# Designed miniproteins, single chains: the designs that were tried, part 102

Each design is a single chain, and the fold is of that chain. pLDDT is the mean over its residues in the fold that is shown.

## One batch from the design tools (miniprotein)

Design m3539
Fold by ESMFold2-Fast:
Structure m3539 (fold): chain A 61 residues (1-61)
Amino acid sequence: MKELIEKAKEIMEEVEKELVREHITKGKTYTPEEGRKIIIDRLQEELGLSEKEAEELLKNS
């Protein structure tokens, strides 16, 4: 589980950087809810988690 938490933190950091870059370069603005959904979707894709598992992991990260 610790390995999974570390990978989740890395994915969250990457998504945060991508959202900031899109804001600077494309003027896109994301609400906290939209950002959270993007992170959950990325966790599901990268780690093979269900939506519930991704939400639980985000809560523990």
Scores: mean pLDDT 77

Design m3540
Fold by ESMFold2-Fast:
Structure m3540 (fold): chain A 89 residues (1-89)
Amino acid sequence: VEEAKKLLEEAIEIMRNARDMADVEKARDLIIKAIDLAAKAGVISDFEAGVMKGMMRIALGVARVTNDPAFAAEQLLKLAEELLEKLEE
């Protein structure tokens, strides 16, 4: 669980300072790893993990076609903060 928290904290910092899609995609990779670790630890279900990953794919897809990395960063930040809260209690 500590590894998942560390990954989410790193992703949150990246997203708060995100300037382009490369920053967002780096944060995405960290969040996906944290989601998988949270599911493995039983903090979230496999279904919840799938939903979170699906929401990330949609947000990134929209950001890519609209050239709006800030939109993806905001969506990923919200998801990362929600997952971090679940890992704490």
Scores: mean pLDDT 81

Design m3541
Fold by ESMFold2-Fast:
Order: structure tokens, then sequence, then C-alpha cells
Structure m3541 (fold): chain A 77 residues (1-77)
């Protein structure tokens, strides 16, 4: 399966960001942590599939599926 790229906002520390990135890689995701207001710029830089908050990202890991309200890439039928 192709690795999904996700931009995460709302992370309060660099240490927490590093842990989230490492955990995401174990689940087959590539994560970039962006400050609020910069999420779209970071998504463009890494060609991200999703933008989500740290809360949505944690829920996605807990449920084993992506739970994000903002999706950047959609497959055309």
Amino acid sequence: MKKKKIVVTGVESDEEADRLIAEAEKHGYQVAVAPEGKEEEFAKLINADYIMTVEEFRKSLEEGKIVAKKKIKEEKP
C-alpha cells in the first residue's frame, strides 16, 4: 500500500512531535507537524493527503483508520 502523508497541527512540544512522527511511521503514515495557520503551506511542501489536528490524529491511530475532516487528495472515479 502507498504511504499516506499527513500534516498535524496543535502539537505543544518538539518532543511530542518526534513521538507522533515515530508512531505514525509504525502505522505506515508520514507526518509533518505544522503550527496553526501554516498547515496548508506544509501540506503543499510534502504533498500531503490530509490535514488534521493532533486530536484527530490520535483518534486515527486508536481506531486504526484515518479520521480527518479535511481531505486534500480525492481519487477521481
Scores: mean pLDDT 72

Design m3542
Fold by ESMFold2-Fast:
Structure m3542 (fold): chain A 79 residues (1-79)
Amino acid sequence: METVTLKVVVKVDGKEVFSSTTTLPKHLADGLIEDAKAGIGSTRTVMIDGKEVTVKIVDVEVETLADGTVVVTIHLESL
């Protein structure tokens, strides 16, 4: 089974609010990335520091580092 180290970074209004690194099967990582990209332009309600915040997904960046780590940065804008 091919695995990928995936780092997810979530930014709200340009500030990092969450990051997590995990190793998962490549097909699951690919699916998560496609789902994130498909979400661009949609609004979501998220919990940040115990507060409910309505955000819009404005961009999803995907970068593969030299060591094979895939970094997914999700850019959210507060409404």
Scores: mean pLDDT 82

Design m3543
Fold by ESMFold2-Fast:
Structure m3543 (fold): chain A 90 residues (1-90)
Amino acid sequence: MEGFKKLAELEGAPVPSQEEQEYYWQNVEADIAAITDPESKELATRIVQAIKEGDKEKLLEVAKEMLKKRIEKFGASEEEIKEAEEILEK
């Protein structure tokens, strides 16, 4: 998984073995399948897919959507939204 290599490089950790990566993703996919909220399940699935592909742009897009949904549910000022978007674009 290319995403694991990129994460290991960022953390300064050794790249996990292919078997360890496969086992980890099987557990993550099982956890996602157990999510009862359809919106949370969809977002979690998209995050995992973006990480597996190592696509930073897709990961940022999903993160922005999650932030938008969180703001809609909990409320945030337009200023807070702008600050969060600037952080995600870095």
Scores: mean pLDDT 65

Design m3544
Fold by ESMFold2-Fast:
Structure m3544 (fold): chain A 78 residues (1-78)
Amino acid sequence: MEAEEERRREKEELAEELAEIIVEQPTDFAAVWEKLLEISRRFPDPEEVAEILRRAGELALARDPTNKLAAWLLREAK
């Protein structure tokens, strides 16, 4: 339905944005933290937050396999 489709696209967009920050600005922890807060604010369901974080970690590791922050996100999100 339209709400589920819209929510799925929003989750994918947020995951891609977080992955880009992790890859392009790996030492900018403030930018990463700000994006995590935005995700949590928009998605109060912890299962949906975990899905976004896992997807972001997957995308970031695909671009930079040595990225420790991306590996940590995948471990925490499970």
Scores: mean pLDDT 75

Design m3545
Fold by ESMFold2-Fast:
Structure m3545 (fold): chain A 70 residues (1-70)
Amino acid sequence: SEKEELRELAEILLERIKKAKESENVSEEELKEMVEYVKKKLEELRKKLGEEVQPIVDEAIAELEKIYEE
């Protein structure tokens, strides 16, 4: 299922960003670049896979913003 695969991918990407934020070895600039890259990839997947995955992508982007800002 494309929805299931996207959920798993989003979870992996969010976990990586969360770990990067908690890491002393990742600069603030590098973290920002990683966040922007992940957002871009999620938006590209939404365009490719269509409306059925929009809620998953929107939720993942919202969670990504929350992790980055909090």
Scores: mean pLDDT 78

Design m3546
Fold by ESMFold2-Fast:
Structure m3546 (fold): chain A 75 residues (1-75)
Amino acid sequence: SDEEIEATLKTLDLEGLLTVFQQAIREGDERTALLALRLMVEKGIDDAQLRRLLALAERAGMERVAAEIRRALEE
């Protein structure tokens, strides 16, 4: 469930969340990628890292993830 995934992700630092995000992109798990992204933004991930994640999402064709990263970069 989203609650179980989110609870697990909340125990991770930025490096752990980055690892989960990259694996979710590789596996096509858009839900987990979006949850990890939200938590990374809340933890203050920098713009350079966000731009790298945007490139990964675009290459994977994950339009919803890419759109959310672009929103974070505009703030």
Scores: mean pLDDT 86

Design m3547
Fold by ESMFold2-Fast:
Structure m3547 (fold): chain A 65 residues (1-65)
Amino acid sequence: MEIFKEASIGMAEILATVAGAESFEVKGDTLIVSGLEDEKVAEELKKQLEKLGKNAGMSVEVKLK
């Protein structure tokens, strides 16, 4: 659903920025976050983003620096 995708993308970008990510990208139905230094922070962010993506039909990738 387009409206849920846009809202989920906006919230995901905010969460990624707060977590200290260097980049945030949307490729089709995938949210890609990269540049995190802490593996625990990356795992926590991934779980939060996966919950957001579930309602929008999006997958999530979180990458370390």
Scores: mean pLDDT 77

Design m3548
Fold by ESMFold2-Fast:
Structure m3548 (fold): chain A 91 residues (1-91)
Amino acid sequence: MAEFEEAVRRALAHARELVAWLKEKFKDHPELQALVEELEAIHRRYAERIEELLARKDFEGVEELLRELEREALPLLEKISEGALELNIPS
């Protein structure tokens, strides 16, 4: 169980690093910055709830929140990717 908790926390840390990288990459593109800020707000909201459930050992609830996070974040990630392609921003 401690291994599961650590894996979840590592995943949340990687998500924060991705958001920080995207904010820097799209610094000069206000439209993409707005989408990245929405993504950051979603990740922050879910990270707080996930940490609360981890503290309560509610692993089933953690898994459900991770699925909800993925469903909510995916459309924004797709919009960011499409916007970057339209602006010819290199990968």
Scores: mean pLDDT 81

Design m3549
Fold by ESMFold2-Fast:
Order: sequence, then C-alpha cells, then structure tokens
Structure m3549 (fold): chain A 93 residues (1-93)
Amino acid sequence: MTAEQKLLALALVFYEMGWSREEALAFVERNLEEFAAFLEVDPEELLGRFAAAYDEVLADPEAVRARVPKEVYLEVSIFVGVLQLKEAVEKVF
C-alpha cells in the first residue's frame, strides 16, 4: 500500500465521519508522530500532504473513494478509532 493511498483514505475517513478540515488537521497534528509512522511519511511533510488529500476529497469524494482500496480504508479507519480511544482514555486517567 502506498503512502498516497493511505493519505487519501485518511482524508476520506474524516470527511465521511463529518469532521471539518480544521478538526481533521488538528487531530492529525495532535497525533503527528503516530500518523507519520503509520503513513510512512516524514513528520515535517505530513500536515501539508494531508491537507492536499483532504482538498482532493472535498473536490470529488466519489472519485477519491474509487481510488482507495477497501482494505486500506478499513486499516486507516481502525487506526483513527484506536487514536480516538487513546485520547478519550488519557482525558480520564
């Protein structure tokens, strides 16, 4: 799986969850090291590349969905869910 496919899948996941571009970018920035490692992208490039992927989704979400393999979408969805659970646990403990 390519970093580009994972970035598009990540942007599509946030878009389909109803998150704004600003909310999605803030979440990626708060979890920068984890996302950089998962996506195999340089941390310094990650926010810019994610923003570009999100802009592609906003322009044509159906075309992006056709380019994202189902397996990549599922893997990315699970990873986002794990990070959301981690943030929720850290607020309580």
Scores: mean pLDDT 86

Design m3550
Fold by ESMFold2-Fast:
Structure m3550 (fold): chain A 105 residues (1-105)
Amino acid sequence: SADEYADKGAEAAQRAGERSPEAAVRMTKLAAEYFKESGPNGKAGAEAAERGHRIVERSDTPDMARAGAGMASQAVIGAASDPGEKGIEYTKKMVEAAERAAREG
């Protein structure tokens, strides 16, 4: 599931190291702001997911990757509520983002 992928990403990130707490805090805050501004529907969820994905891909700390994966998980839940093909597409993007977090973070 999306939550399982997010958890895998967070676990991988935790093992990577803890080298910039300030960067982690800043990126976590930015991800949360993006998600709040996007709102809970398919298109907005996908946009929040893409922003979370980019944050996770550029994660320099486990906390930043973990926060990005958390935002990604929430975006997937929101996108899954969108009926039709968009919900599936957005969910797939977020799963891919979480898997990337697991490898990179």
Scores: mean pLDDT 46

Design m3551
Fold by ESMFold2-Fast:
Structure m3551 (fold): chain A 64 residues (1-64)
Amino acid sequence: MSKLASQAAAGAVLQIGGEVEIELARQMAARDPSKQAEADRMIEEGRRLIEAGREMIAAADAAL
C-alpha cells in the first residue's frame, strides 16, 4: 500500500522535474544561443520524464 502511494508521488515529482528541466533549457538557449543543442537535449529528457511520471501515476492508480 505505502509503495503504491510512493510510486504515485514519484510520478508527480518526475512530471514537475521534467517541466522544470524544459523551462531551464529554454532559459539557457535564450541567454546563450550556442547552448541550443544542449537545451534541445534537456527538452527531450524533460519530455521523457513527464511521460514516465504519467505512466507511473497511471500504473499506481490501476493497481488500487
Scores: mean pLDDT 81

Design m3552
Fold by ESMFold2-Fast:
Structure m3552 (fold): chain A 69 residues (1-69)
Amino acid sequence: VEEEAKRMAEQIGKMPKEEQDEAAIDTVEALIEQGKVELAKAVVKEVVEAGLMSEEAAKKAFELVQKAE
């Protein structure tokens, strides 16, 4: 899970800066839709720790994960 989340965060980091927030949110939403809530939570943590996400986008991502739990 953690290793997969790191790989997903790395892919988001390769995107243009202006697309990283949307890519991160889209990834989290897709994982939640697939029932992979633990992976979605790990992705949010990795993306936030890597600085790939704005404060506003991070708040939205945390809300999405919390609602899925």
Scores: mean pLDDT 77

Design m3553
Fold by ESMFold2-Fast:
Structure m3553 (fold): chain A 81 residues (1-81)
Amino acid sequence: SDEEQIRRLIAYLEALRRQLEAEAARADPGSRAVLEQVVGVVDETIARLREMLAAGASLEEAEAVWREGMARMGDLLATLE
């Protein structure tokens, strides 16, 4: 079902959030600041997906939000050299 697939997207982002927090804890201050911003985007995306799940949104709508979040994360990570 769309609900089950949206829950899987949320679970993926929750796992990614844990990995990013662990990486930020081991990073230099500059990289840590960027990784903390990425965690912020993950948190915002999870919150939006949870709201969409509660509203009965389609998987297509949820995937659009997920792709937007992933693009924002990618832009932030691209600042790490």
Scores: mean pLDDT 88

Design m3554
Fold by ESMFold2-Fast:
Formats: C-alpha cells, sequence, structure tokens
Structure m3554 (fold): chain A 95 residues (1-95)
C-alpha cells in the first residue's frame, strides 16, 4: 500500500517535468544503483546526484525541493540512506 502511494506521487512529479520511464531505463538504473550501493543502500548525496543527472539526461529538470521530496519518500526513517530494492520496486510500479 505505501509503496503504491510513493510510486503514484513519484509519477506525478516526473510527469510534471516530462520525464518518462521505460522498462529498459528502470533496469539500467537499478543495475547502476546496485553497482555503487553499500549493503544494498546508497547515501542521500549520491541519491540526489543520480536523480538530478537522470532528470537532466531526459531533458527535464527537477528543483532542489522536488529532489528533497522524492528523497524523503524513500528515506522516511531519516537514516540518510535509500534502499535500492525498495526504489526498484517503486519504479516498476510506474510501468
Amino acid sequence: MELEELAKKLKEILDKHGIKLTPEQVENLYKYLKSISENGYIDKETFKKILEEFAKSQGGKLTDEEIDEIYKMFDKDGNGKVDVEKLYEALKLLL
């Protein structure tokens, strides 16, 4: 239930900026995140940088406020880390 709510809100932000995800892009992003993750997590600064770079690669731009909002969706416990598997499951729900 929470994961579907996160996916819906994430989709609204991405659609607002004309950013569209394909299954191939989701898989490529997941593989990249797994390659840089420590124990299945990425830190806050790494997550924000990847999100900014991804949006820019799609011809879009996310504001710092929108990036912070997306980050907080995946780090609701405030531990400074994003679970790569949880992120991947949310992204699959956008497809």
Scores: mean pLDDT 76

Design m3555
Fold by ESMFold2-Fast:
Structure m3555 (fold): chain A 87 residues (1-87)
Amino acid sequence: SPASLEEKKKKLKEELEKLVENKKKTEVELGIEHAKAWAKKYKDEELLELLKEWEEKNKEKIEALPELPEEEKKELEQELKAALAKA
């Protein structure tokens, strides 16, 4: 059965929390950017506002994370772009 839009929102929030706990700054920033692009594609204004609010509230925590190496950053950007194109 297809998950409701609310269930998709919940899963994205859980994924963002995992990114902050276990990932580098660039991974979190690109993950949020990808999630915002996904929300825009599905015209989900509530999800977009939720992502913006979460980003602002966690800004200092994100800034404190170590950066990803440039090569890994480029790979992640390409993967996220490809995933969004297929969505």
Scores: mean pLDDT 70

Design m3556
Fold by ESMFold2-Fast:
Structure m3556 (fold): chain A 90 residues (1-90)
Amino acid sequence: SAAQQVQAQYAQLASQSGRIIQAIDDGIANNAPVSAIEAHINQLQAIQQQVQQLQAQTTDPTQQANLGNAIGSINTDIAHYQARIAQQRA
């Protein structure tokens, strides 16, 4: 079904975002170059846009709400990491 297809696509995006977040956290912990951390934040932003596209494609209210919550969480993570790298550049 369309709902199962959206759920499968979201599961893949969630897995990818988790790996990227781990790469950012590991990079910060190991004093990686700011440019390397920024590259991972850009990948996280690309995933966020893909989750937004999935939300636009679904008409199921529960699925829309769950994807909306996921978008909110990713936005919070992006803002947090952007603030951290801004402090390192200052």
Scores: mean pLDDT 88

Design m3557
Fold by ESMFold2-Fast:
Structure m3557 (fold): chain A 94 residues (1-94)
Amino acid sequence: SDQTQQQISDILQQTADQVTDLLLSSDPTATDVVRQVQQMAQQVQDGSVDTVLGAGAAIKSLGLNAGLSQTTVDQAQSIFNQGADQIQQIQDDS
């Protein structure tokens, strides 16, 4: 439904914003990882649970390669996992 698509879009935007805030608060120089988060949010247009989970795993890998701490990348992945859980709940309730 249009309402379901709007709710998924809102969750994806909030997820991207939360991850961006986390990364910049943990390392203000993590601009390359932040750019990748923004690009992935645009690519996750269909809002599928698997795509959101995959984006979280990809950001964790990119963040580790960029020198971010294990704690920071685990928190970023957790935020994506929470977004995926919210999308799953909306789809199950529809």
Scores: mean pLDDT 75

Design m3558
Fold by ESMFold2-Fast:
Order: sequence, then C-alpha cells, then structure tokens
Structure m3558 (fold): chain A 85 residues (1-85)
Amino acid sequence: GTRTVTLSASFPAPPGLRLDEPQTRALSRQEAVDLLRQLYEETGNEEFRRIAEQVERSDALGVGVSWWVDPDGTFHVTVHLRLPE
C-alpha cells in the first residue's frame, strides 16, 4: 500500500509573479525538487527550499504539486507525497 503526506505553504505573491489559472503537475520526486527550487528562485520564499529538501529526502513514488494565486494576491502551494507504507 501507499500513504500520502501533504505539505502546504501560503504567503504574499511577490511582485511580477502572475498565474492565469491554478497549476497542477504530476511529477517524479526529482522533477518536483527541481520545480520547487525554481519556485524558490522566483519567489525568494524559504518555505519552497524547505519543502524541496523534504521531497528530496523522501521515499516518494510520485509527487503532486499544485499552486495558485488568490484574487487577494496570496500565493498557495500544495505538495502531495505518495510514500510507501
């Protein structure tokens, strides 16, 4: 069987970061680490670095990443780790 661990972070969207609609990706562990490191580079928010380190050290069989910006300018990211039991 597998278990799911969810990691989430929310913070004010940095100036210039725009999303036309919510984004969702089904990724390998390494692809998710690379994406989260890119989001850290674009935002400067340490939560992305922290989450990337947790994903990289996990036994994840797959990773779902979703991110969006609310109309109030709040950036949200949710990461779902599919782990062995």
Scores: mean pLDDT 81

Design m3559
Fold by ESMFold2-Fast:
Structure m3559 (fold): chain A 84 residues (1-84)
Amino acid sequence: SLEDVVKEAQNWNLPIDALNQLIAEGNNPADVLKVLMAAKEQNLAIGDVAFLKKALPYVQDGKDPNAVLPLLQAGQEEAAKEIQ
């Protein structure tokens, strides 16, 4: 549920403003949470909403955000598409 997603985001000290913005823009709350958690774990820019948005289509397609995010950060968007 949305309440469970927000609670998990708070437990991980994720940016609630970025979470709420991405959910308000029509993204699946669970996918947004996965991207934010992966970005935080990898010390990537968790406040860069535009960067986080780039990962969401890949995660929606079932790709692991932990594999996608470093490739997108390096500008390797074609390699990110090949992740299973």
Scores: mean pLDDT 82

Design m3560
Fold by ESMFold2-Fast:
Structure m3560 (fold): chain A 101 residues (1-101)
Amino acid sequence: SLAEELLAAKSLEEEIEIVSKENPEVAKLKEEIKELEGKDPKDLKVQAELYEKKAELYLKVAKILLELSDQGHTELIPKAFRALAEAVEYELQAEKLKKEI
């Protein structure tokens, strides 16, 4: 099951890969992030947008993990909170960059 694959995942990056196969919104965000990573890394606007998209991706993954935990997969709660913490960190980094633009 999706929950069993997510529990077996060793990193947040593996969790994103697993979720992207089942969730088209997560798959789209992953593709948008890859496109932004191919642009000029010195462009502060590009970097800010990249961090915003990463925050959105991690937030969506956290929500999916929480929805599965609500269905009985409570062992996924720690993974959900890690994804949420990463989303918050990327959002804070995006805000810092926007102030320099």
Scores: mean pLDDT 86

Design m3561
Fold by ESMFold2-Fast:
Structure m3561 (fold): chain A 73 residues (1-73)
Amino acid sequence: AEADRIVARTERLLKEAVEEAKKNPSKKDEYIKRVKGTGEGTARYLRDVLGSDEAAERVRQLAEKAVKEIEKI
């Protein structure tokens, strides 16, 4: 369904952001901001527009994991 497609797309974008941050550690704070913004915005859309609290929570967890990975750089 649409929510699952959005979660899968978001997971890919978050993984790409982590890899880009590893290649550009001087921009790490910018990637953290981007990951947080993408996670929060997508989770809000999934909850408020699509009514999928489960998908929203999955996106929040993916974003938190990505932030932690970038913070370790």
Scores: mean pLDDT 86

Design m3562
Fold by ESMFold2-Fast:
Structure m3562 (fold): chain A 64 residues (1-64)
Amino acid sequence: SGQQMLDMLQRVADLIRQGKSREEIREVLGDLAGPLLQAFDKDGDGVVSDEEIERVLSGARSSL
């Protein structure tokens, strides 16, 4: 459901905000980490800003 997806996106956002690396996030979420991180890393540079995090979460909330 949309709520389950939002919960997963929120978990990834929390890990990014805690300074966890892409590898550490993959350890927590496994195969789901790739698609979820791709949603946040729109610049493709491996860096995710708080502005990008809020943009993704706002979009996901609006889709519920």
Scores: mean pLDDT 75

Design m3563
Fold by ESMFold2-Fast:
Structure m3563 (fold): chain A 68 residues (1-68)
Amino acid sequence: DEKIKEAKKEVEELVKKAASEGWSVEETRRQLEKLAEKFKEEGLEVEVEVASDAAGRPIATKVKVREV
């Protein structure tokens, strides 16, 4: 539970940082893939879908974290 909560928080913070620093959706996905690999090593499966908002900023449309 706490590990899942922390993983979701790290995903949300990374997406917020990406939007504030003007990252592309592609760059944001690449950084999220690195984060997902880190959590995979800890026994967590992380799925994130990223899209652009009306201003072209990255947003997370889906965040799913579970133990594997």
Scores: mean pLDDT 81

Design m3564
Fold by ESMFold2-Fast:
Structure m3564 (fold): chain A 64 residues (1-64)
Amino acid sequence: MEEDLKKGKEYLELGDKAEAAKNYEQAFEYYTKAARYFSKSDPKLAQEALEKAVAAIEKIRASK
């Protein structure tokens, strides 16, 4: 669980960097990976990561 929390935070940071670069496809991928790791350690962080992933995919759909 602690390793899952660490991996979740790592992917969350990668997702945030991708979003800052306006790479919403990559941000979505990293946020979904973060949510998967968080689901095994912290369900609240998992939900937050999933909400960020949904926001990223919505930006992709709105732009394309």
Scores: mean pLDDT 81

Design m3565
Fold by ESMFold2-Fast:
Structure m3565 (fold): chain A 110 residues (1-110)
Amino acid sequence: SKKDKEVERFILFMKIAVTLGKIIDHANSKINDPSLSDTQRSIYQDIVSDNRDFLDRVRRAQMSVDDAINALDSIIKKLDEAYKLTGDPILASASSTLRELKSELEKLKK
């Protein structure tokens, strides 16, 4: 039913928000690491910015399922590139989790 899909959407957006929040917390910890290169710091700053933009759009009810799928695809690609550049396994794990959540959102379009 329409109500069941609205509940599923809400649960998925909550799971995404929790995952993105954890990514932001991790990236902020890396930004504060004095051993980090300026290039690596910039990568983590971009991750924080993109993830915060997603969360702000969700909080303002400015995010459709299609918008979320497109934004997650961009975030996943950025996390994959960041993992290649940093070797940070938390970024790889986060990318995997977001791919699963993106797949579940795509099922809601049926």
Scores: mean pLDDT 88

Design m3566
Fold by ESMFold2-Fast:
Structure m3566 (fold): chain A 77 residues (1-77)
Amino acid sequence: DLAEKVKKVVKDYVEGKLSEEEVRKIEEELLALPLEKVPDILLGIALAAQELGVGPDEKTIEEYVEEANKKLEEYLK
């Protein structure tokens, strides 16, 4: 699950568990992902923010991701 992987990475980064080299490698991996994976990346970031107490609830995040997926599908036509 890409969203769970992104969530863990963002939380580890905020908690200072990642080195600069590890952060850079992860950024390169995320930037190399195909456009179709962008909604999963955004979901992972939003879930991390919610767990850290700074974001909207999980249901609102899911609705946002669904709209992003819909727009991406229209773009890829």
Scores: mean pLDDT 69

Design m3567
Fold by ESMFold2-Fast:
Structure m3567 (fold): chain A 63 residues (1-63)
Amino acid sequence: MEGRVIENEGNRSIIDLGSRELQEGDLLQPEGRESPIEIIEVFEDRSRIGGSLPIGQRLRLLE
């Protein structure tokens, strides 16, 4: 499943991953980047990650 960065709040990005159930501590792999990034907060319709990425950046949930 792929998501995208939809917004940046200071040094943290907000991600839309659709209707998939996510947890704090889940790892996302940004497309074209080496290092995974962690979900630090989950909302009903979006998640905050432990870093800042460009708006529109694609990410995949790691299993």
Scores: mean pLDDT 76

Design m3568
Fold by ESMFold2-Fast:
Structure m3568 (fold): chain A 120 residues (1-120)
Amino acid sequence: SIDEIVEKMKEIIEKLSKEGLIEAIGYLLEKLKEFLEEYGSELSDEELEALKEIIKSIEELLENAPNMSLEELKERMKYLLEQLKRLGEYLEVNNPELAKKFKKVLEEILKKLEEILKKE
């Protein structure tokens, strides 16, 4: 489930170094931008605005990350993951075909987080 994926992501984030967390944020941004470019036209106006707002928040987080504390980065990242979970759960009800695509993106991000953690 999307909830299980996001909870696993949060557990990994608690264990990451600042460097690993910055790499994770960059990868998250890249994958969500790819999803927006490929599937943005299939999103409702509400879904599209929610995704764009999340992407903008991640871009701002990535830009500021080098100057932030590790604890502040973890808290902001967890907040963004909660927003992604809410969007994914909304898609499962209102756009189930697109929800499957979104879930695959989240699974790929989780796998990358696990890879980053193993290298530390």
Scores: mean pLDDT 89

Design m3569
Fold by ESMFold2-Fast:
Structure m3569 (fold): chain A 72 residues (1-72)
Amino acid sequence: STLAALIYYTPELVKYLEEQGVSRLDAVRIAITAVKAANGDIEKAFELAKEAASMLKQGRSLEEVIKWIEEK
């Protein structure tokens, strides 16, 4: 269930993203979007979050990163 994955794994994804230098608000938005885009596939959600952090470090905007996750 995507909802169960959102409840259990969003905090871990947010923690990971904050450790990568992403602000809490941005980390929460990325984590939720990644879990939804992955349809509750936890491994895929973490891979999307890792790539999102990389894209932000490369200078892409949050809006571009969110759109990339949603469109794949």
Scores: mean pLDDT 84

Design m3570
Fold by ESMFold2-Fast:
Structure m3570 (fold): chain A 94 residues (1-94)
Amino acid sequence: ALSPVQIEAVAKRILALLKEKGRISKAEIAAILVEAGASPEAAENIANLIIRELVKAGLAEVLPDGSVVRVGGTDEEIYEAILRALREGNVLYG
């Protein structure tokens, strides 16, 4: 399981990529999670939860090529959505 410090670091890094590029891939999210100490299986499942929460909140959309593109919200709203998904995923998939 990821520590609270690792969860915050992952959320900040995902937000930074969305701020700089306006988009992120599922593979990039999963790679960040593996670097933080998640297993590849947990990273895949948690990445799916993050994408789901961003889309559900109206903050991102998934394009036909699988790119996750920022469509709205403040940096703070995006950060909080990622944190909620990470905390949920860490409990479920660890």
Scores: mean pLDDT 88

Design m3571
Fold by ESMFold2-Fast:
Structure m3571 (fold): chain A 85 residues (1-85)
Amino acid sequence: SDEEKLKQLKHIYDLSVEELKRLLEQLKKNSDNPGQVGLLSGQIQNQLGYLQTVISEIGKLDPELAAELQKKLDEIQKEFDELLK
């Protein structure tokens, strides 16, 4: 059902956001290591792309929820962009 699909997508979103936050903390701790910054930035970009796909799928079922989750993802994107300065 659409309800069960939405529940599953929300769960995937939550787990993916926690992994993204973990990667951001590792990036902060390794800011003085160019090799680690490069590797972690690549992993963060991949995770952000995946989350965008999940939000798109949620938006087909619940566009208001997708808009709220997009705002949260945009805040995380902004934090990531500031760490690369």
Scores: mean pLDDT 90

Design m3572
Fold by ESMFold2-Fast:
Structure m3572 (fold): chain A 85 residues (1-85)
Amino acid sequence: KVEEALEHAEKALEAVRSGNIDEAREHTLGAIALARQALIEDPSPYVKEALEHLEEAYRALVQGNRDEAIKHLEKAIEALKKALE
């Protein structure tokens, strides 16, 4: 689930960078759902940090703030990678 959340977050980041905002929103929501499930099953400070950044990224995407979305997706990806160590 953490690995699947990471895959969705990475796809969301690629979609934002390519200007495909609808795809970025779908993948960000996918990452949020998987991160929430992972946090319930095995509480991790890194998964919690990732979830907070994924939620901020989704808000930024809805508002059309591409730079903020990229920043928060990158931070979420870093946190998810740490959760897998």
Scores: mean pLDDT 87

